# Designed miniproteins, single chains, continued (2), part 69

Each design is a single chain, and the fold is of that chain. pLDDT is the mean over its residues in the fold that is shown.

## One batch from the design tools (miniprotein)

Design m6522
Fold by ESMFold2-Fast:
Structure m6522 (fold): chain A 96 residues (1-96)
Amino acid sequence: RKEEAEKKKKEGEELFKEGKYEEAAEKYDEAIRLDPFYAEAWYNKGEALYKLKKYNEAALYYYYALLIDPSYEKARENLEKLAKEHPDNPAILKLK
């Protein structure tokens, strides 16, 4: 399962690089289903959601990455960034 999760994450990264953010998010969902403790897959889904302007969902996925790996610096930085970009959004502010 871990190797298959890594494969799905890489497929998502390729789609993300091509600007296919919805398809990338689907591949990251597959990676998360195969390995729910794959912090990088949760983070990458957050990145895809951010590109799709789904900011509340992006913040939630960064938060889940941090729940799995509290040392995930990029997820923390992106949560802080979202909080600064959306200071009047209580759903995002609650997660930081």
Scores: mean pLDDT 83

Design m6523
Fold by ESMFold2-Fast:
Structure m6523 (fold): chain A 65 residues (1-65)
Amino acid sequence: EHDELVEEFYRLARELAELAKKLGLPAPSDAELEELRREVSRLPVEDQRAAVEHARGLVEKLREL
């Protein structure tokens, strides 16, 4: 369901922010992450899936660093 994709994206976005902080890279604030979650919730399901897959790929790349 669409709520599951939004929550998965938010989980991945928070993981990306924590990885960026550990690497000393600029990371979005909690407020910016909440706004991004709201934006993704307004997207069609196909675009929500694309956002989740993109975020997942970034998590994998940052874990390799």
Scores: mean pLDDT 79

Design m6524
Fold by ESMFold2-Fast:
Structure m6524 (fold): chain A 82 residues (1-82)
Amino acid sequence: SELEELAKKLEELVEKEPDNGYLWRLLAGIYILLGDEEKAREYAEKAGEISGQNPEDVYEGLKRAVEENKEDIIEQARRAAK
């Protein structure tokens, strides 16, 4: 699926830019859409560590954003993945 392809590409990007919290946040959002809560929480925690935000707040905020407008996260991931 497109979501699985985006997740794979974002995983490759965070290997190259491990301090880019935005990429970790997008990856967490894509895994929320995939229904993989464990990976979504792991990647949200990484994003929180990098950005100095509480990991639970990052995860909850992403979950709410995905529920309100899933296409926004997908479009952001498409732009990041190129």
Scores: mean pLDDT 84

Design m6525
Fold by ESMFold2-Fast:
Structure m6525 (fold): chain A 62 residues (1-62)
Amino acid sequence: NIDLESLGEAVRDALIAGGVPEEKADEVKELIKEGKVEEAAEMVGEIFGKEAGEALLKKALE
């Protein structure tokens, strides 16, 4: 099982490095920390494309 808090922090940092506003990156982090990984994956998919969201969902559920 992956630690969702660490995953949320890593995804937030990657989003900010990719040019996403900090406020929006924080929203994705909170969804991951709350275990709402499907909602977080949809949001990442909206920002970077469906494949990025699917990759996050797969990683979080492995």
Scores: mean pLDDT 76

Design m6526
Fold by ESMFold2-Fast:
Structure m6526 (fold): chain A 72 residues (1-72)
Amino acid sequence: GIDRAKAEEYHAKGDALFAQGRLEEAKGQYVKALGYDPDYAEAWANLGDVYAALGDDAAAAGLRARAAELAP
């Protein structure tokens, strides 16, 4: 089932790695957060920011659109 506490734990790990510029590792943590709670809008938005930082603007746009759908 959905585990929001685990999603928040992995989201926080992703944020720490993103702040360090460890983009691929941050991506992995945000993906894990979404595995625990696929409706976690902040994790979709932050995964989009990682893809933008990696130069994948098309993927970033899609991920940010998903975040907007979940958090009106």
Scores: mean pLDDT 87

Design m6527
Fold by ESMFold2-Fast:
Structure m6527 (fold): chain A 68 residues (1-68)
Amino acid sequence: GIEGITRAIGAALAAIGLQIDAELGFPVDEEEARAVIEAAREAAREDPEAEPVARRAEELAREALRLG
């Protein structure tokens, strides 16, 4: 459904921003990263079709946390 996909895309865009910050050497806010991960998980729960995008968003946010 469109709502789940839209939320997953939003989470992915936020995760990309966190990854860019981490790669530039800025510390990543753990609260913001956790919010992105939770939003991605909720999107996947709402719409199984959103799962691939949501999973990628989670991977990017977790990577940003490891780097930042």
Scores: mean pLDDT 82

Design m6528
Fold by ESMFold2-Fast:
Structure m6528 (fold): chain A 84 residues (1-84)
Amino acid sequence: EKVKVRLTATFSASSAVNAPATVEVVQRDGTVKTYPAKILSVSVSGSNVTYEVEVEMDRADAEGGPVALTVNGQTAPATAEIVE
């Protein structure tokens, strides 16, 4: 079963990008998986950029706890919410 997951992560950057086509999600167990990403929002505050992305992943992966997001080779802690 695939579910939609909303991920929010803040990166140190001076400029926003409109859309990475894919993101890497780091799981609590250390597994890294690449997903096509739908960018919900990008906000810039000083030298920080916050991305909200939506990905479809297996329910077991979503419930297993995404802990970080990688965008353009930079990894940051992420919060994850399952959207039904």
Scores: mean pLDDT 76

Design m6529
Fold by ESMFold2-Fast:
Structure m6529 (fold): chain A 62 residues (1-62)
Amino acid sequence: SAAREEARAKALEYARAAAEKLLAAYPEGTAEIRVLPDGSVEVTVTTPEGTFVLVVDHSFYL
């Protein structure tokens, strides 16, 4: 539905912004953004200091 697509787009936008902020603090890091089967968006940022994982639940925007 349109509402689910909008919620997913908002979750993806938030995830992207969060990854960008983390990479600004850790410029040697890499970011991977994945849409999970349930529609949640997973951000994995790998840095020399460690790995950060953030899951943005699309239902937050529904």
Scores: mean pLDDT 76

Design m6530
Fold by ESMFold2-Fast:
Structure m6530 (fold): chain A 69 residues (1-69)
Amino acid sequence: SEEELRRRIDRLRLELVFSTDPEKQAALKAEIRRLAEELGRTDEYDKWLAQIEVFKKSLEELKKKREEE
């Protein structure tokens, strides 16, 4: 059902946000993309995935900066 797909995507999105492993992040992105295609909502999730990638890069940069301090 669409509700089940949406719930599963939300769960994967949460896991992606908290993931620190680049390989795991790539796998999670692929899975979210696949499920979003089944749901027919690819544009919305593609935009979110692009945003989270930029956010994750910013967090890694800030983390490295704080490790120096």
Scores: mean pLDDT 78

Design m6531
Fold by ESMFold2-Fast:
Structure m6531 (fold): chain A 66 residues (1-66)
Amino acid sequence: SVEEAKKAIDEARQALDAGDIPATRKALGKAVEYANKLAEQGKLEEAKKIFDEVSRLAAELAARQP
């Protein structure tokens, strides 16, 4: 659901802010899984928004690692 995808995004942001890289990756993986399910249901706009947020968080994660 959209709600579960948003919760996974929130979990990823909280983990990233705490410096918990493994938890961030796990939460981003869940968000991608939910976004794929939304796309399969024809909820393409909702899926795109989740994919865009995942991409932003993944870029932020990469930028914080030496």
Scores: mean pLDDT 81

Design m6532
Fold by ESMFold2-Fast:
Structure m6532 (fold): chain A 65 residues (1-65)
Amino acid sequence: SDKEIVERMLEGLRQAIEDAEAEGLSAEELAPARELLRRVEELMAQGRYQEALDLMLESQRPSLA
């Protein structure tokens, strides 16, 4: 289900942020990842699992002109 896919991706994102913070990355360097985490968690809290999945997938696509 979309919920299970997003939960798995969200766990991966949380782990990546924790690892980066442990390696000494600044709050500014981590801000985009933390903002993504916040927005996905907000959508999940609202039961908007498809939109949360779409947001996670869009974050991994390069926006090329």
Scores: mean pLDDT 79

Design m6533
Fold by ESMFold2-Fast:
Structure m6533 (fold): chain A 78 residues (1-78)
Amino acid sequence: GSTGLSPEELEKRYIEAAKELLEKAKQAVENGDKSTAARYLTALFLVLTALEIETGRLSPEAEKIYKEALKIADEMEK
């Protein structure tokens, strides 16, 4: 692979990146910065899409992150 990582290590790194982006999105919403939150959510969805393409699946942990991100996106629409 291009990164030299095992599939398990690759998945772990994508999940860690997604969690970091989710946390930053939550902080941006808390601060009333919807534009910054939208940016982090977009990056998060791209990370999860890349993970699904690379592994051929969306793990339960990735699904949980995705669902939390959708809730934040819904809150931004209100």
Scores: mean pLDDT 80

Design m6534
Fold by ESMFold2-Fast:
Order: structure tokens, then C-alpha cells, then sequence
Structure m6534 (fold): chain A 57 residues (1-57)
């Protein structure tokens, strides 16, 4: 679905930001991915990326 594609894109952006050491952007993108996965009905991934964002704060 379009929402799943958007969520996957946000996840990729978050992972790249984290690998570059950009914690602020990684947190932003992980939260965005979590919200998009919730909208797509993927509660497991939504919870996973929400936790990743919290750990980086």
C-alpha cells in the first residue's frame, strides 16, 4: 500500500541518519515510521520503531 511504502521510506531514512550519527534526524524519522506503520496496521513495527526513537533520546 502507499502507507506501507511511505513507512518503509521513513524507516530507511531513520536507519541512514542513525548510521551517520545524526540522532536528531534518526529520532524524527523513527517516530514518523512508527506513526505510518500504525496507520498501515503494522502494530509490531510501529512499536519497534517507537522504542528505537526513545532509546536515541
Amino acid sequence: SYLQQQADGAETAAELAEKRGDREKAVEYYNKASDLYTQAGDEEKAAEYRKRAEKLR
Scores: mean pLDDT 85

Design m6535
Fold by ESMFold2-Fast:
Structure m6535 (fold): chain A 68 residues (1-68)
Amino acid sequence: MEKNKERFKELLKERMELTVNERTDKSAELIAELLRLAEKLSEEELEEVAEELEDLYKEMLEKAEAKR
Protein backbone atom coordinates (compact mmCIF):
# COMPACT_ATOMS: atom_id res chain seq x y z
CA MET A 1 0.00 0.00 0.00
CA GLU A 2 2.57 2.59 1.13
CA LYS A 3 4.90 1.59 -1.73
CA ASN A 4 2.25 2.53 -4.32
CA LYS A 5 1.69 5.92 -2.66
CA GLU A 6 5.46 6.59 -2.47
CA ARG A 7 5.99 5.56 -6.10
CA PHE A 8 3.07 7.74 -7.22
CA LYS A 9 4.54 10.71 -5.34
CA GLU A 10 7.98 10.21 -6.95
CA LEU A 11 6.53 9.93 -10.47
CA LEU A 12 4.28 12.95 -9.97
CA LYS A 13 7.27 14.98 -8.71
CA GLU A 14 9.27 13.88 -11.78
CA ARG A 15 6.43 14.93 -14.09
CA MET A 16 6.18 18.33 -12.37
CA GLU A 17 9.94 18.86 -12.79
CA LEU A 18 9.72 18.00 -16.50
CA THR A 19 6.75 20.37 -16.93
CA VAL A 20 8.48 23.29 -15.17
CA ASN A 21 11.55 22.80 -17.40
CA GLU A 22 9.33 22.57 -20.53
CA ARG A 23 10.31 18.97 -21.25
CA THR A 24 7.26 17.10 -22.53
CA ASP A 25 8.73 14.33 -24.74
CA LYS A 26 8.98 11.83 -21.83
CA SER A 27 5.83 12.87 -19.95
CA ALA A 28 3.44 10.51 -21.79
CA GLU A 29 5.02 7.37 -20.23
CA LEU A 30 5.03 9.02 -16.79
CA ILE A 31 1.34 9.97 -17.16
CA ALA A 32 0.42 6.39 -18.11
CA GLU A 33 2.23 4.99 -15.05
CA LEU A 34 0.67 7.67 -12.80
CA LEU A 35 -2.82 6.71 -14.00
CA ARG A 36 -2.16 3.02 -13.27
CA LEU A 37 -0.95 3.80 -9.75
CA ALA A 38 -3.83 6.23 -9.13
CA GLU A 39 -6.31 3.35 -9.65
CA LYS A 40 -4.67 1.55 -6.70
CA LEU A 41 -4.77 4.55 -4.33
CA SER A 42 -7.70 5.91 -2.32
CA GLU A 43 -9.02 9.44 -2.86
CA GLU A 44 -7.55 10.40 0.54
CA GLU A 45 -4.08 9.15 -0.47
CA LEU A 46 -4.27 11.01 -3.80
CA GLU A 47 -5.30 14.22 -2.00
CA GLU A 48 -2.45 13.91 0.52
CA VAL A 49 0.11 13.51 -2.28
CA ALA A 50 -1.41 16.42 -4.21
CA GLU A 51 -1.26 18.72 -1.16
CA GLU A 52 2.39 17.82 -0.41
CA LEU A 53 3.47 18.36 -4.01
CA GLU A 54 1.34 21.47 -4.66
CA ASP A 55 3.61 23.58 -2.43
CA LEU A 56 6.71 22.10 -4.08
CA TYR A 57 5.30 22.81 -7.56
CA LYS A 58 4.63 26.45 -6.66
CA GLU A 59 8.18 26.77 -5.32
CA MET A 60 9.61 25.27 -8.51
CA LEU A 61 7.58 27.68 -10.66
CA GLU A 62 8.77 30.68 -8.60
CA LYS A 63 12.40 29.57 -8.97
CA ALA A 64 11.96 29.18 -12.74
CA GLU A 65 10.48 32.70 -13.00
CA ALA A 66 13.29 34.14 -10.83
CA LYS A 67 15.92 32.75 -13.25
CA ARG A 68 14.44 34.73 -16.14
Scores: mean pLDDT 69

Design m6536
Fold by ESMFold2-Fast:
Structure m6536 (fold): chain A 67 residues (1-67)
Amino acid sequence: MELTPRERAILETVAEHGRLSLRELAERLGLSQATVSRHVRRLEAAGLVRRVDGEVVLTEEGILYLL
């Protein structure tokens, strides 16, 4: 599966912090919350992230993808 540079940046940022909200991701990456939400939906569909209590976390596959 091919990730865009922004999707990879989102995945790496979540990995660094363990879990982040869409607002926190948007703030850290200098993107709109809508843009981050769109990319997170794609990452979730790909099985690389999941949502827990409104926060984004990496799946096991997401962690392995970054190795």
Scores: mean pLDDT 83

Design m6537
Fold by ESMFold2-Fast:
Structure m6537 (fold): chain A 55 residues (1-55)
Amino acid sequence: GKVEEVTKEVIKLIKEGKSDDEIGKEAQKLIQEKGLSEDEADEVSKAAVEELEKL
């Protein structure tokens, strides 16, 4: 779904070694572009934080 699509792109940016600021900007753009709800955006943020903590 849209949440998994955006989460996948955010994780890709993390693995590419992008800065936290750059990851945040790209994540926000993707959320707006895909038309995610607040709940869906929170889900993406949660998944991104979990992935960052694993690195």
Scores: mean pLDDT 77

Design m6538
Fold by ESMFold2-Fast:
Structure m6538 (fold): chain A 71 residues (1-71)
Amino acid sequence: SAEDGARAAEYAAKAGAAGAAGNGVTSQRMADLASEYNPAAAEYARQAAAYAEKGDGKKSAEFARLAGEAA
């Protein structure tokens, strides 16, 4: 549903922000919460964070966009 998508996007965004800040525990917890509403949005958000850590801004932006679309 649109409501579930919005919640998935919120938790996915929090997971990405926590990962970027080096807080892996919070990042994983927020990704788990996102997956309860939309597993695809949560997975894309995790991929975006992983590519950002590798310095691949193009791939990071692509997966962040997919996370938003899935939510």
Scores: mean pLDDT 69

Design m6539
Fold by ESMFold2-Fast:
Structure m6539 (fold): chain A 79 residues (1-79)
Amino acid sequence: MKLEEARLEGDKIVLKGDFSSGASNQDIKVLVDGKELKNVKIISPTEIVADAPDLPPGRHKVKLYVNGKLVGEVELEVP
């Protein structure tokens, strides 16, 4: 698996990358500034979606964990 970018799209955080090796039974966690996101779901081999928390404007760190292992880290820009 590879995490390439994260975007805020309305009330969702959308992660882009290569998730084709992350089968539907993986333990997947997404953290923003150390806070775990809710309702994390792989919707395609290139996209993960989670509920956006209330985030202040600015840059935030997004980390993707699969089965307890850090897969990737990217920045999220909140307007």
Scores: mean pLDDT 77

Design m6540
Fold by ESMFold2-Fast:
Structure m6540 (fold): chain A 78 residues (1-78)
Amino acid sequence: DELEEKLKKEPSAELYYELGVEYMKRKDYEKAAEYFEKAAKLATGELKKRALLGLSHAYQKLGKHDEAARAFKEAEAL
């Protein structure tokens, strides 16, 4: 899609976060988790916190409760 095309040319934490949000809207929780994880690895500060919260939510939707709890705890520590 449009965001994935932008990502191939100029990857950034913000674009990874936007892709995570887009895949959450599509209920593609596995891809949402993948992109939120990539966003969290590149981001700092508030964007990293938002990406980790998104990752936690995506993992909850996937039934990965231990992974969701770890992402949430990391976000709270920021």
Scores: mean pLDDT 84

Design m6541
Fold by ESMFold2-Fast:
Structure m6541 (fold): chain A 65 residues (1-65)
Amino acid sequence: AEEYAEGIIKLAKEAYEKGLISEEVRKEAEQTAKLLVEKSKTDPRAKELAEEAKKRLEELVKKAE
């Protein structure tokens, strides 16, 4: 779960640096990642949601290449 949150935070920062998202969206993504880590302790679906979010951000970053 922590690994996925770190991945989401890193990808959100990279997307922001590439001009794909605003600073506000980056901050929202970081907060969402932290909440997903807490939820993953009690809800297995939170891990799956974190994996999907990371995949979507990876696709967004790739489109900027």
Scores: mean pLDDT 72

Design m6542
Fold by ESMFold2-Fast:
Structure m6542 (fold): chain A 61 residues (1-61)
Amino acid sequence: MKEKITEENREELIEIVKILAEEYGLDKEKVEEIINLINTEEISPDELAEKIQKYIEEQLK
């Protein structure tokens, strides 16, 4: 993945987020917040992965 979120990889990142959301039963509100960060380029792919992992860990506590 590129350091910058481009249109090319934006759909890929959103798809990954949706897959993880379905697999771990993530709240739709949280998923929408993450997708919004991707769309506004407020987050890098690495930071996105870390945020998703933290949310998953919160579910597993």
Scores: mean pLDDT 71

Design m6543
Fold by ESMFold2-Fast:
Structure m6543 (fold): chain A 71 residues (1-71)
Amino acid sequence: SELEKAVKIALEYAEKGQRTPALAAVSDALKIAREKGLEEVEKVLTQARQALLDGNYEEAIKLLKEALKLV
């Protein structure tokens, strides 16, 4: 799915420590999750976005992997 692809792209960039493209991919995934009404996915992706903003890549990676299990 498009959502799964966006989350995978975000995870790949987060694992590389690349903040800007990881945030862009999370924003794309959040838009799709909101449009589909996937509240739990949106919540986890919002937490992943905050972890990236805080520079906590370990937590962001964990949350993005959690989001992948939900999509």
Scores: mean pLDDT 89

Design m6544
Fold by ESMFold2-Fast:
Structure m6544 (fold): chain A 76 residues (1-76)
Amino acid sequence: SSVEEARRRSRELALESGLSQADADAIGQLAGTVVRVPDDLFEESIDLTSGVLGSLPGMTPEFARRFREVILEARE
């Protein structure tokens, strides 16, 4: 499912980016929520989510961009 794929891939991305297991689990849960957002609200939701992630300590713009890519691919 798109939810399962988004959770798994986002969690893996977080771990590869050096985040803790707890933070990676939280990122996976967030991805599972965002991937289910209706099409008419998706662009606003992903922009807000990526902006928040990019503003957190230890997060990078590269991580936020890759997170967005994972969600977009899982929505196909």
Scores: mean pLDDT 80

Design m6545
Fold by ESMFold2-Fast:
Structure m6545 (fold): chain A 65 residues (1-65)
Amino acid sequence: AAVEARVAAMLAALERGLANALAYGHLTPEEAERVLAAMRPRIEEAARSGDSSLLGGGNARAAPA
């Protein structure tokens, strides 16, 4: 379950960011779907390899809990 849990966590963080951008009118729903579709294979590969550089480096930081 490790890869699936990791993908789910990374996708949830991305979806939260996209939802915020949509709420503020920075993206259309179509653009948000394009970003998700483009990032999904990178997130899955990063989760399998353990290499978060596939996610574009510095923008992959989570906010404090």
Scores: mean pLDDT 70

Design m6546
Fold by ESMFold2-Fast:
Structure m6546 (fold): chain A 89 residues (1-89)
Amino acid sequence: SLLEEYRRLAAEAQAAAEAGDLERVVELMVEIGRLLAEHYGVPLIAEAARLAAEALRARAEGDEELAARLAAEADALLAQAAAEARARA
């Protein structure tokens, strides 16, 4: 049940974020991306999640320009992944 696994991981990621556990948030973001990529058969989902996790690290280090660039790249890959997932449905 993809939806149950996704909801559980998303809840864990939110709890980690509220606790300020950056490392755990990054791990969970990558894991969620991997789960969705495998389910939809679209590797771009995992790549987008990796870039989003890197954006979060960059922001935590005070590099707002790098964070914004990586987040924009992640958003673009997610849009592409969504189009590919729809084409395979």
Scores: mean pLDDT 85

Design m6547
Fold by ESMFold2-Fast:
Structure m6547 (fold): chain A 67 residues (1-67)
Amino acid sequence: MIKVGDDVTITRADGTKTKGKLLGGILTKEGTKFEVAADGVKVGEKVTITSKGGSLTGTVAKVEPLK
């Protein structure tokens, strides 16, 4: 299971992959919404977040600089 604080690979709608960290996630009736620390990702993007614990697909609700 993917956990808050995990190092993740964020796959964007265009197939581009970037490194990031999962800061939060909420499963809603309309799908999963993610809070991430990553470079180049925008709020509202559809992404697949992948870690050693699995993968989740959803939309980005919040982005922080990767640090």
Scores: mean pLDDT 77

Design m6548
Fold by ESMFold2-Fast:
Structure m6548 (fold): chain A 82 residues (1-82)
Amino acid sequence: LRELIERAAEEARRALEAGDEEAAEKALRSLETLGEAARRLGDEETVEFAAELLEELARLAEEAGFERLAERARELAERLRE
């Protein structure tokens, strides 16, 4: 699970660096699904790892000018920690 989360985060980073908002959004949806799976399994360490990656992606999205995507990533991170 952690490896899949890491892979999804790498996909999101590459998409943001390339300016591909659609690809970045798809990668964020994958991170959301995987983070929710970790939460259902009670894997607190993996949930926190996913939340931290979402916060990093939010910062990168903001720097790239994708404010809506940055807000979405922050919301997902907060929701996972709920």
Scores: mean pLDDT 81

Design m6549
Fold by ESMFold2-Fast:
Parts: C-alpha cells; sequence; structure tokens
Structure m6549 (fold): chain A 73 residues (1-73)
C-alpha cells in the first residue's frame, strides 16, 4: 500500500468535517449543498489516498465552509 504522509489526526479531521457537511446538507435537503458535500467528500478521499497534505487541508477548509454556510441559510 502507498503510505500517505498525511497524519492520522489530519485524515480523521478531514473525514469528520466532510461527514458533518454532508449530513447538514442532507438534513436541509438543499440539492446544491448535497452535491457540493459529495464532491468535497470525493476530493477528500482522493487527497488522503494520494498523501497530498495541501489538498487535504484545502478540502478540509472547503468542508468547514460548506458546513457553516449550509447551517446559516
Amino acid sequence: MVDAPISPETAASVRQLVEDALKAAEEKNDPESIALARKVGEQADRAIAEGNEIDAGTVSLAAAVLLVTTKKE
């Protein structure tokens, strides 16, 4: 297997934020937010698999922003 240079803590945080964002989007039943959350999830999985810490950090930030904006209105 390819060892990812991403720390277990970073990977867990990214996955948690993506999961929270997707759940919030699904609860709100906003098709744009759901589509964005799914796309961010796919990018998170790819970044973690490729061991790209910068991409993982960017995806984490995107998931956090999506979670906040989805809860706002």
Scores: mean pLDDT 72

Design m6550
Fold by ESMFold2-Fast:
Structure m6550 (fold): chain A 60 residues (1-60)
Amino acid sequence: MNTFTIKVSDVALAKALAEKVSKEYPNATVTVNGTTITVTTSLNPQKAIALALELIGESL
């Protein structure tokens, strides 16, 4: 199990990205706290890092 946290520019973007992750990765636990998105997933570390980088890219 891998957990990572991503900080985005605004709350609306955080909510949109969290909803996207929840739809694409239904086995992941996604929580939003303001502009911070926390994802807990059973993906291997390499795939978890790839997902984190994808979300960071979409936040810019």
Scores: mean pLDDT 76

Design m6551
Fold by ESMFold2-Fast:
Structure m6551 (fold): chain A 95 residues (1-95)
Amino acid sequence: LEETRAYLASLSEEELAAQFAAFRAALEAAAREAGLSDEEIAALLAALENRDYEALLRRLFALRDRMRAPSAAERARAEALMPALVAEAERLLEA
């Protein structure tokens, strides 16, 4: 994701905006489907809007770590979100 950040910085403004819009939409949809709160979705989208992928990942990992194993629903939520975001990040690397 360090390489993803560097790659995105090399794209044209128009191309970057299009890739960003697609990723933002997918991230919001995946987070909502995974059952995240509106507050948590807003925090993730804010990190993405600021192009702070380190903060975005940190928030996702912190959210996962805060979710304890006592609930299968909470575990499934974290598990569903991470693969979808990784897939979308990989899609961004495909120009």
Scores: mean pLDDT 61

Design m6552
Fold by ESMFold2-Fast:
Structure m6552 (fold): chain A 93 residues (1-93)
Amino acid sequence: SELKEEALEELEKAREALKKGDAEAALEHLDEVLELARKLIEEGRLEEAKEILREAKELAKEIMKKFPEHVLEAIGLLLDAIGLEIEAELLEK
């Protein structure tokens, strides 16, 4: 889907920002990934959303490790991703 492609593009931008040491850009792009995953859930594209959310959780953990000063913000995004993944699993039934 177009939303999945947009989410993968934002995920790539977040990873590039992480590699460059730009914590604020990495967090901004990760937040956009979660918004796109939420839209995928609303459209019933649950498997696509879960795939994106698994990658988002891993990226949030990487941000936490690399940027200790942004741990609280990264934890917030990680918890949001977990919550969306649970919602997608419940809607699949």
Scores: mean pLDDT 88

Design m6553
Fold by ESMFold2-Fast:
Structure m6553 (fold): chain A 65 residues (1-65)
Amino acid sequence: GKEEALRVAERAREEVREALAELEKATTTEEVTRAIGRALRAIGDALTAGLENGALEEVKELGVA
């Protein structure tokens, strides 16, 4: 269960890291907006996947009937 969430989180971390590097080099409003948008999407996806997979793992651990 959590392995999928961790993979999504790892991809998000790398994508955010790349977005931050792009943001540091950005010289136009379009570049800034693109970098921020990319980071926000990655974070949102990771949060959603983490919550979903975390909840499923919890339910399986409890042996829900």
Scores: mean pLDDT 69

Design m6554
Fold by ESMFold2-Fast:
Structure m6554 (fold): chain A 65 residues (1-65)
Amino acid sequence: MIDEKEVAEAMALMYMALGRLLHSKGKTEEAIEMYRKALRLAEENGLEELAEEARRRIEELEEEM
């Protein structure tokens, strides 16, 4: 049986992957939106390492302006 936290982790990882894909295509604003969704899920579910990675990605992309 899959736990709610496990489902949230899978969804957050999907948003992280989508963010990376969008960034690789130059879609910076859309990539930031995906990383923000991943960060929210990670924070709500105590996934601290994933939350830290998402924050780092957001900071990097915000600097690209």
Scores: mean pLDDT 82

Design m6555
Fold by ESMFold2-Fast:
Parts: C-alpha cells; sequence; structure tokens
Structure m6555 (fold): chain A 67 residues (1-67)
C-alpha cells in the first residue's frame, strides 16, 4: 500500500527542499493534482530527471487511488 508518508519520503529524497516541502503539504492536504503539478514544474525546470519525475508521479497517483 502506498501512503502519503511514502510520497513525502520520496519527494524529500528526490526534489530540492522547497519543492519537496510543497509536495509534502499538498499530499497531506489531499491535493494530489497540486502535488503532481509541482513535480511537473521541477521536471520542466531541469531540477530532476524524467525517471525521477515518473517515479514520483506514479507514487502520488497510487496514494490518490488508495485514499
Amino acid sequence: MVTPEDVVRLARETLPEEDAEQVSELVRAGDYAGAMSVVGDALREGKITEEQAARLLRMIRAAEEAS
């Protein structure tokens, strides 16, 4: 089972601190679309790789579906 806490952990390992905190707050609030948008912005800005973004987006979607 994927939990919001699993997403928060991966975000902190993958994203810059500021973006990771935004994703963490959005996921804890149940705003999965907002969290996915932050990951998409980080990818567009070259802050993370396509592989890192795909892994984060997959985990965010799994947490949303488990809710």
Scores: mean pLDDT 85

Design m6556
Fold by ESMFold2-Fast:
Structure m6556 (fold): chain A 82 residues (1-82)
Amino acid sequence: SEKKKEEEEKRKLLEEAERLRREAIFEEAKGGLEAMKATALAIETGDFEKARKEAEKAIEEADKRAEELLKKAEELEKKAEE
């Protein structure tokens, strides 16, 4: 029963890690979409410098969120290997 509990716990950790990795991909995608929206608005308003800064900020914020999610996923994967 001990080995079965360890396998079950390992499976749950890996499933949670996979979920977090999917969330990281989704956060990156949202950042990219937000950057594209900023670019589209620049075409309409002519404020290309503002759009560039907004796009860079959106990407940086998305990258930071994705990095935090990936870090958590790696910690769970490490626990599953122990």
Scores: mean pLDDT 85

Design m6557
Fold by ESMFold2-Fast:
Structure m6557 (fold): chain A 87 residues (1-87)
Amino acid sequence: LVEEAKAAAEAAAEALRAGDLEAAAAHEERVIALIRELIAAGKEEEAKKVLAYGHILAGEAAEERGLATPEALAMKARLEERLAELE
């Protein structure tokens, strides 16, 4: 589940970089479904880590396309710090 959710998040970010918004949305939907499964299984901290990872990857993809705002970049930095704390 965690590894599958991370792979889906990576696929969503790659689709976003490629400009395939339909594929990116489909992969994001899969990430959300897997996060819900992790929460239902009582793996809340793992779900939080996956959510933060996906947000960081999406932020990187948006930045590469010139879509990132200063606020989004600041949020990405905070999530990177939180991921380090969860390790």
Scores: mean pLDDT 70

Design m6558
Fold by ESMFold2-Fast:
Structure m6558 (fold): chain A 59 residues (1-59)
Amino acid sequence: SLEEEAKKLLKEIYKLLGIKVTDEEIEKTLEEMKKNSSGGLQEIIDVLKITLEEIKELL
């Protein structure tokens, strides 16, 4: 599902940044992103994919 993909991307981003997060914190972050996004889950996923790619390029 799109929600599971977004959660996976968030976990990968935090892992690369060395930030420890719980599954509950990931879910809370995703819910906050959904409240602030007009484009829904797909827009969130697209932004997270770009963010992950940028972080990988910096490391």
Scores: mean pLDDT 82

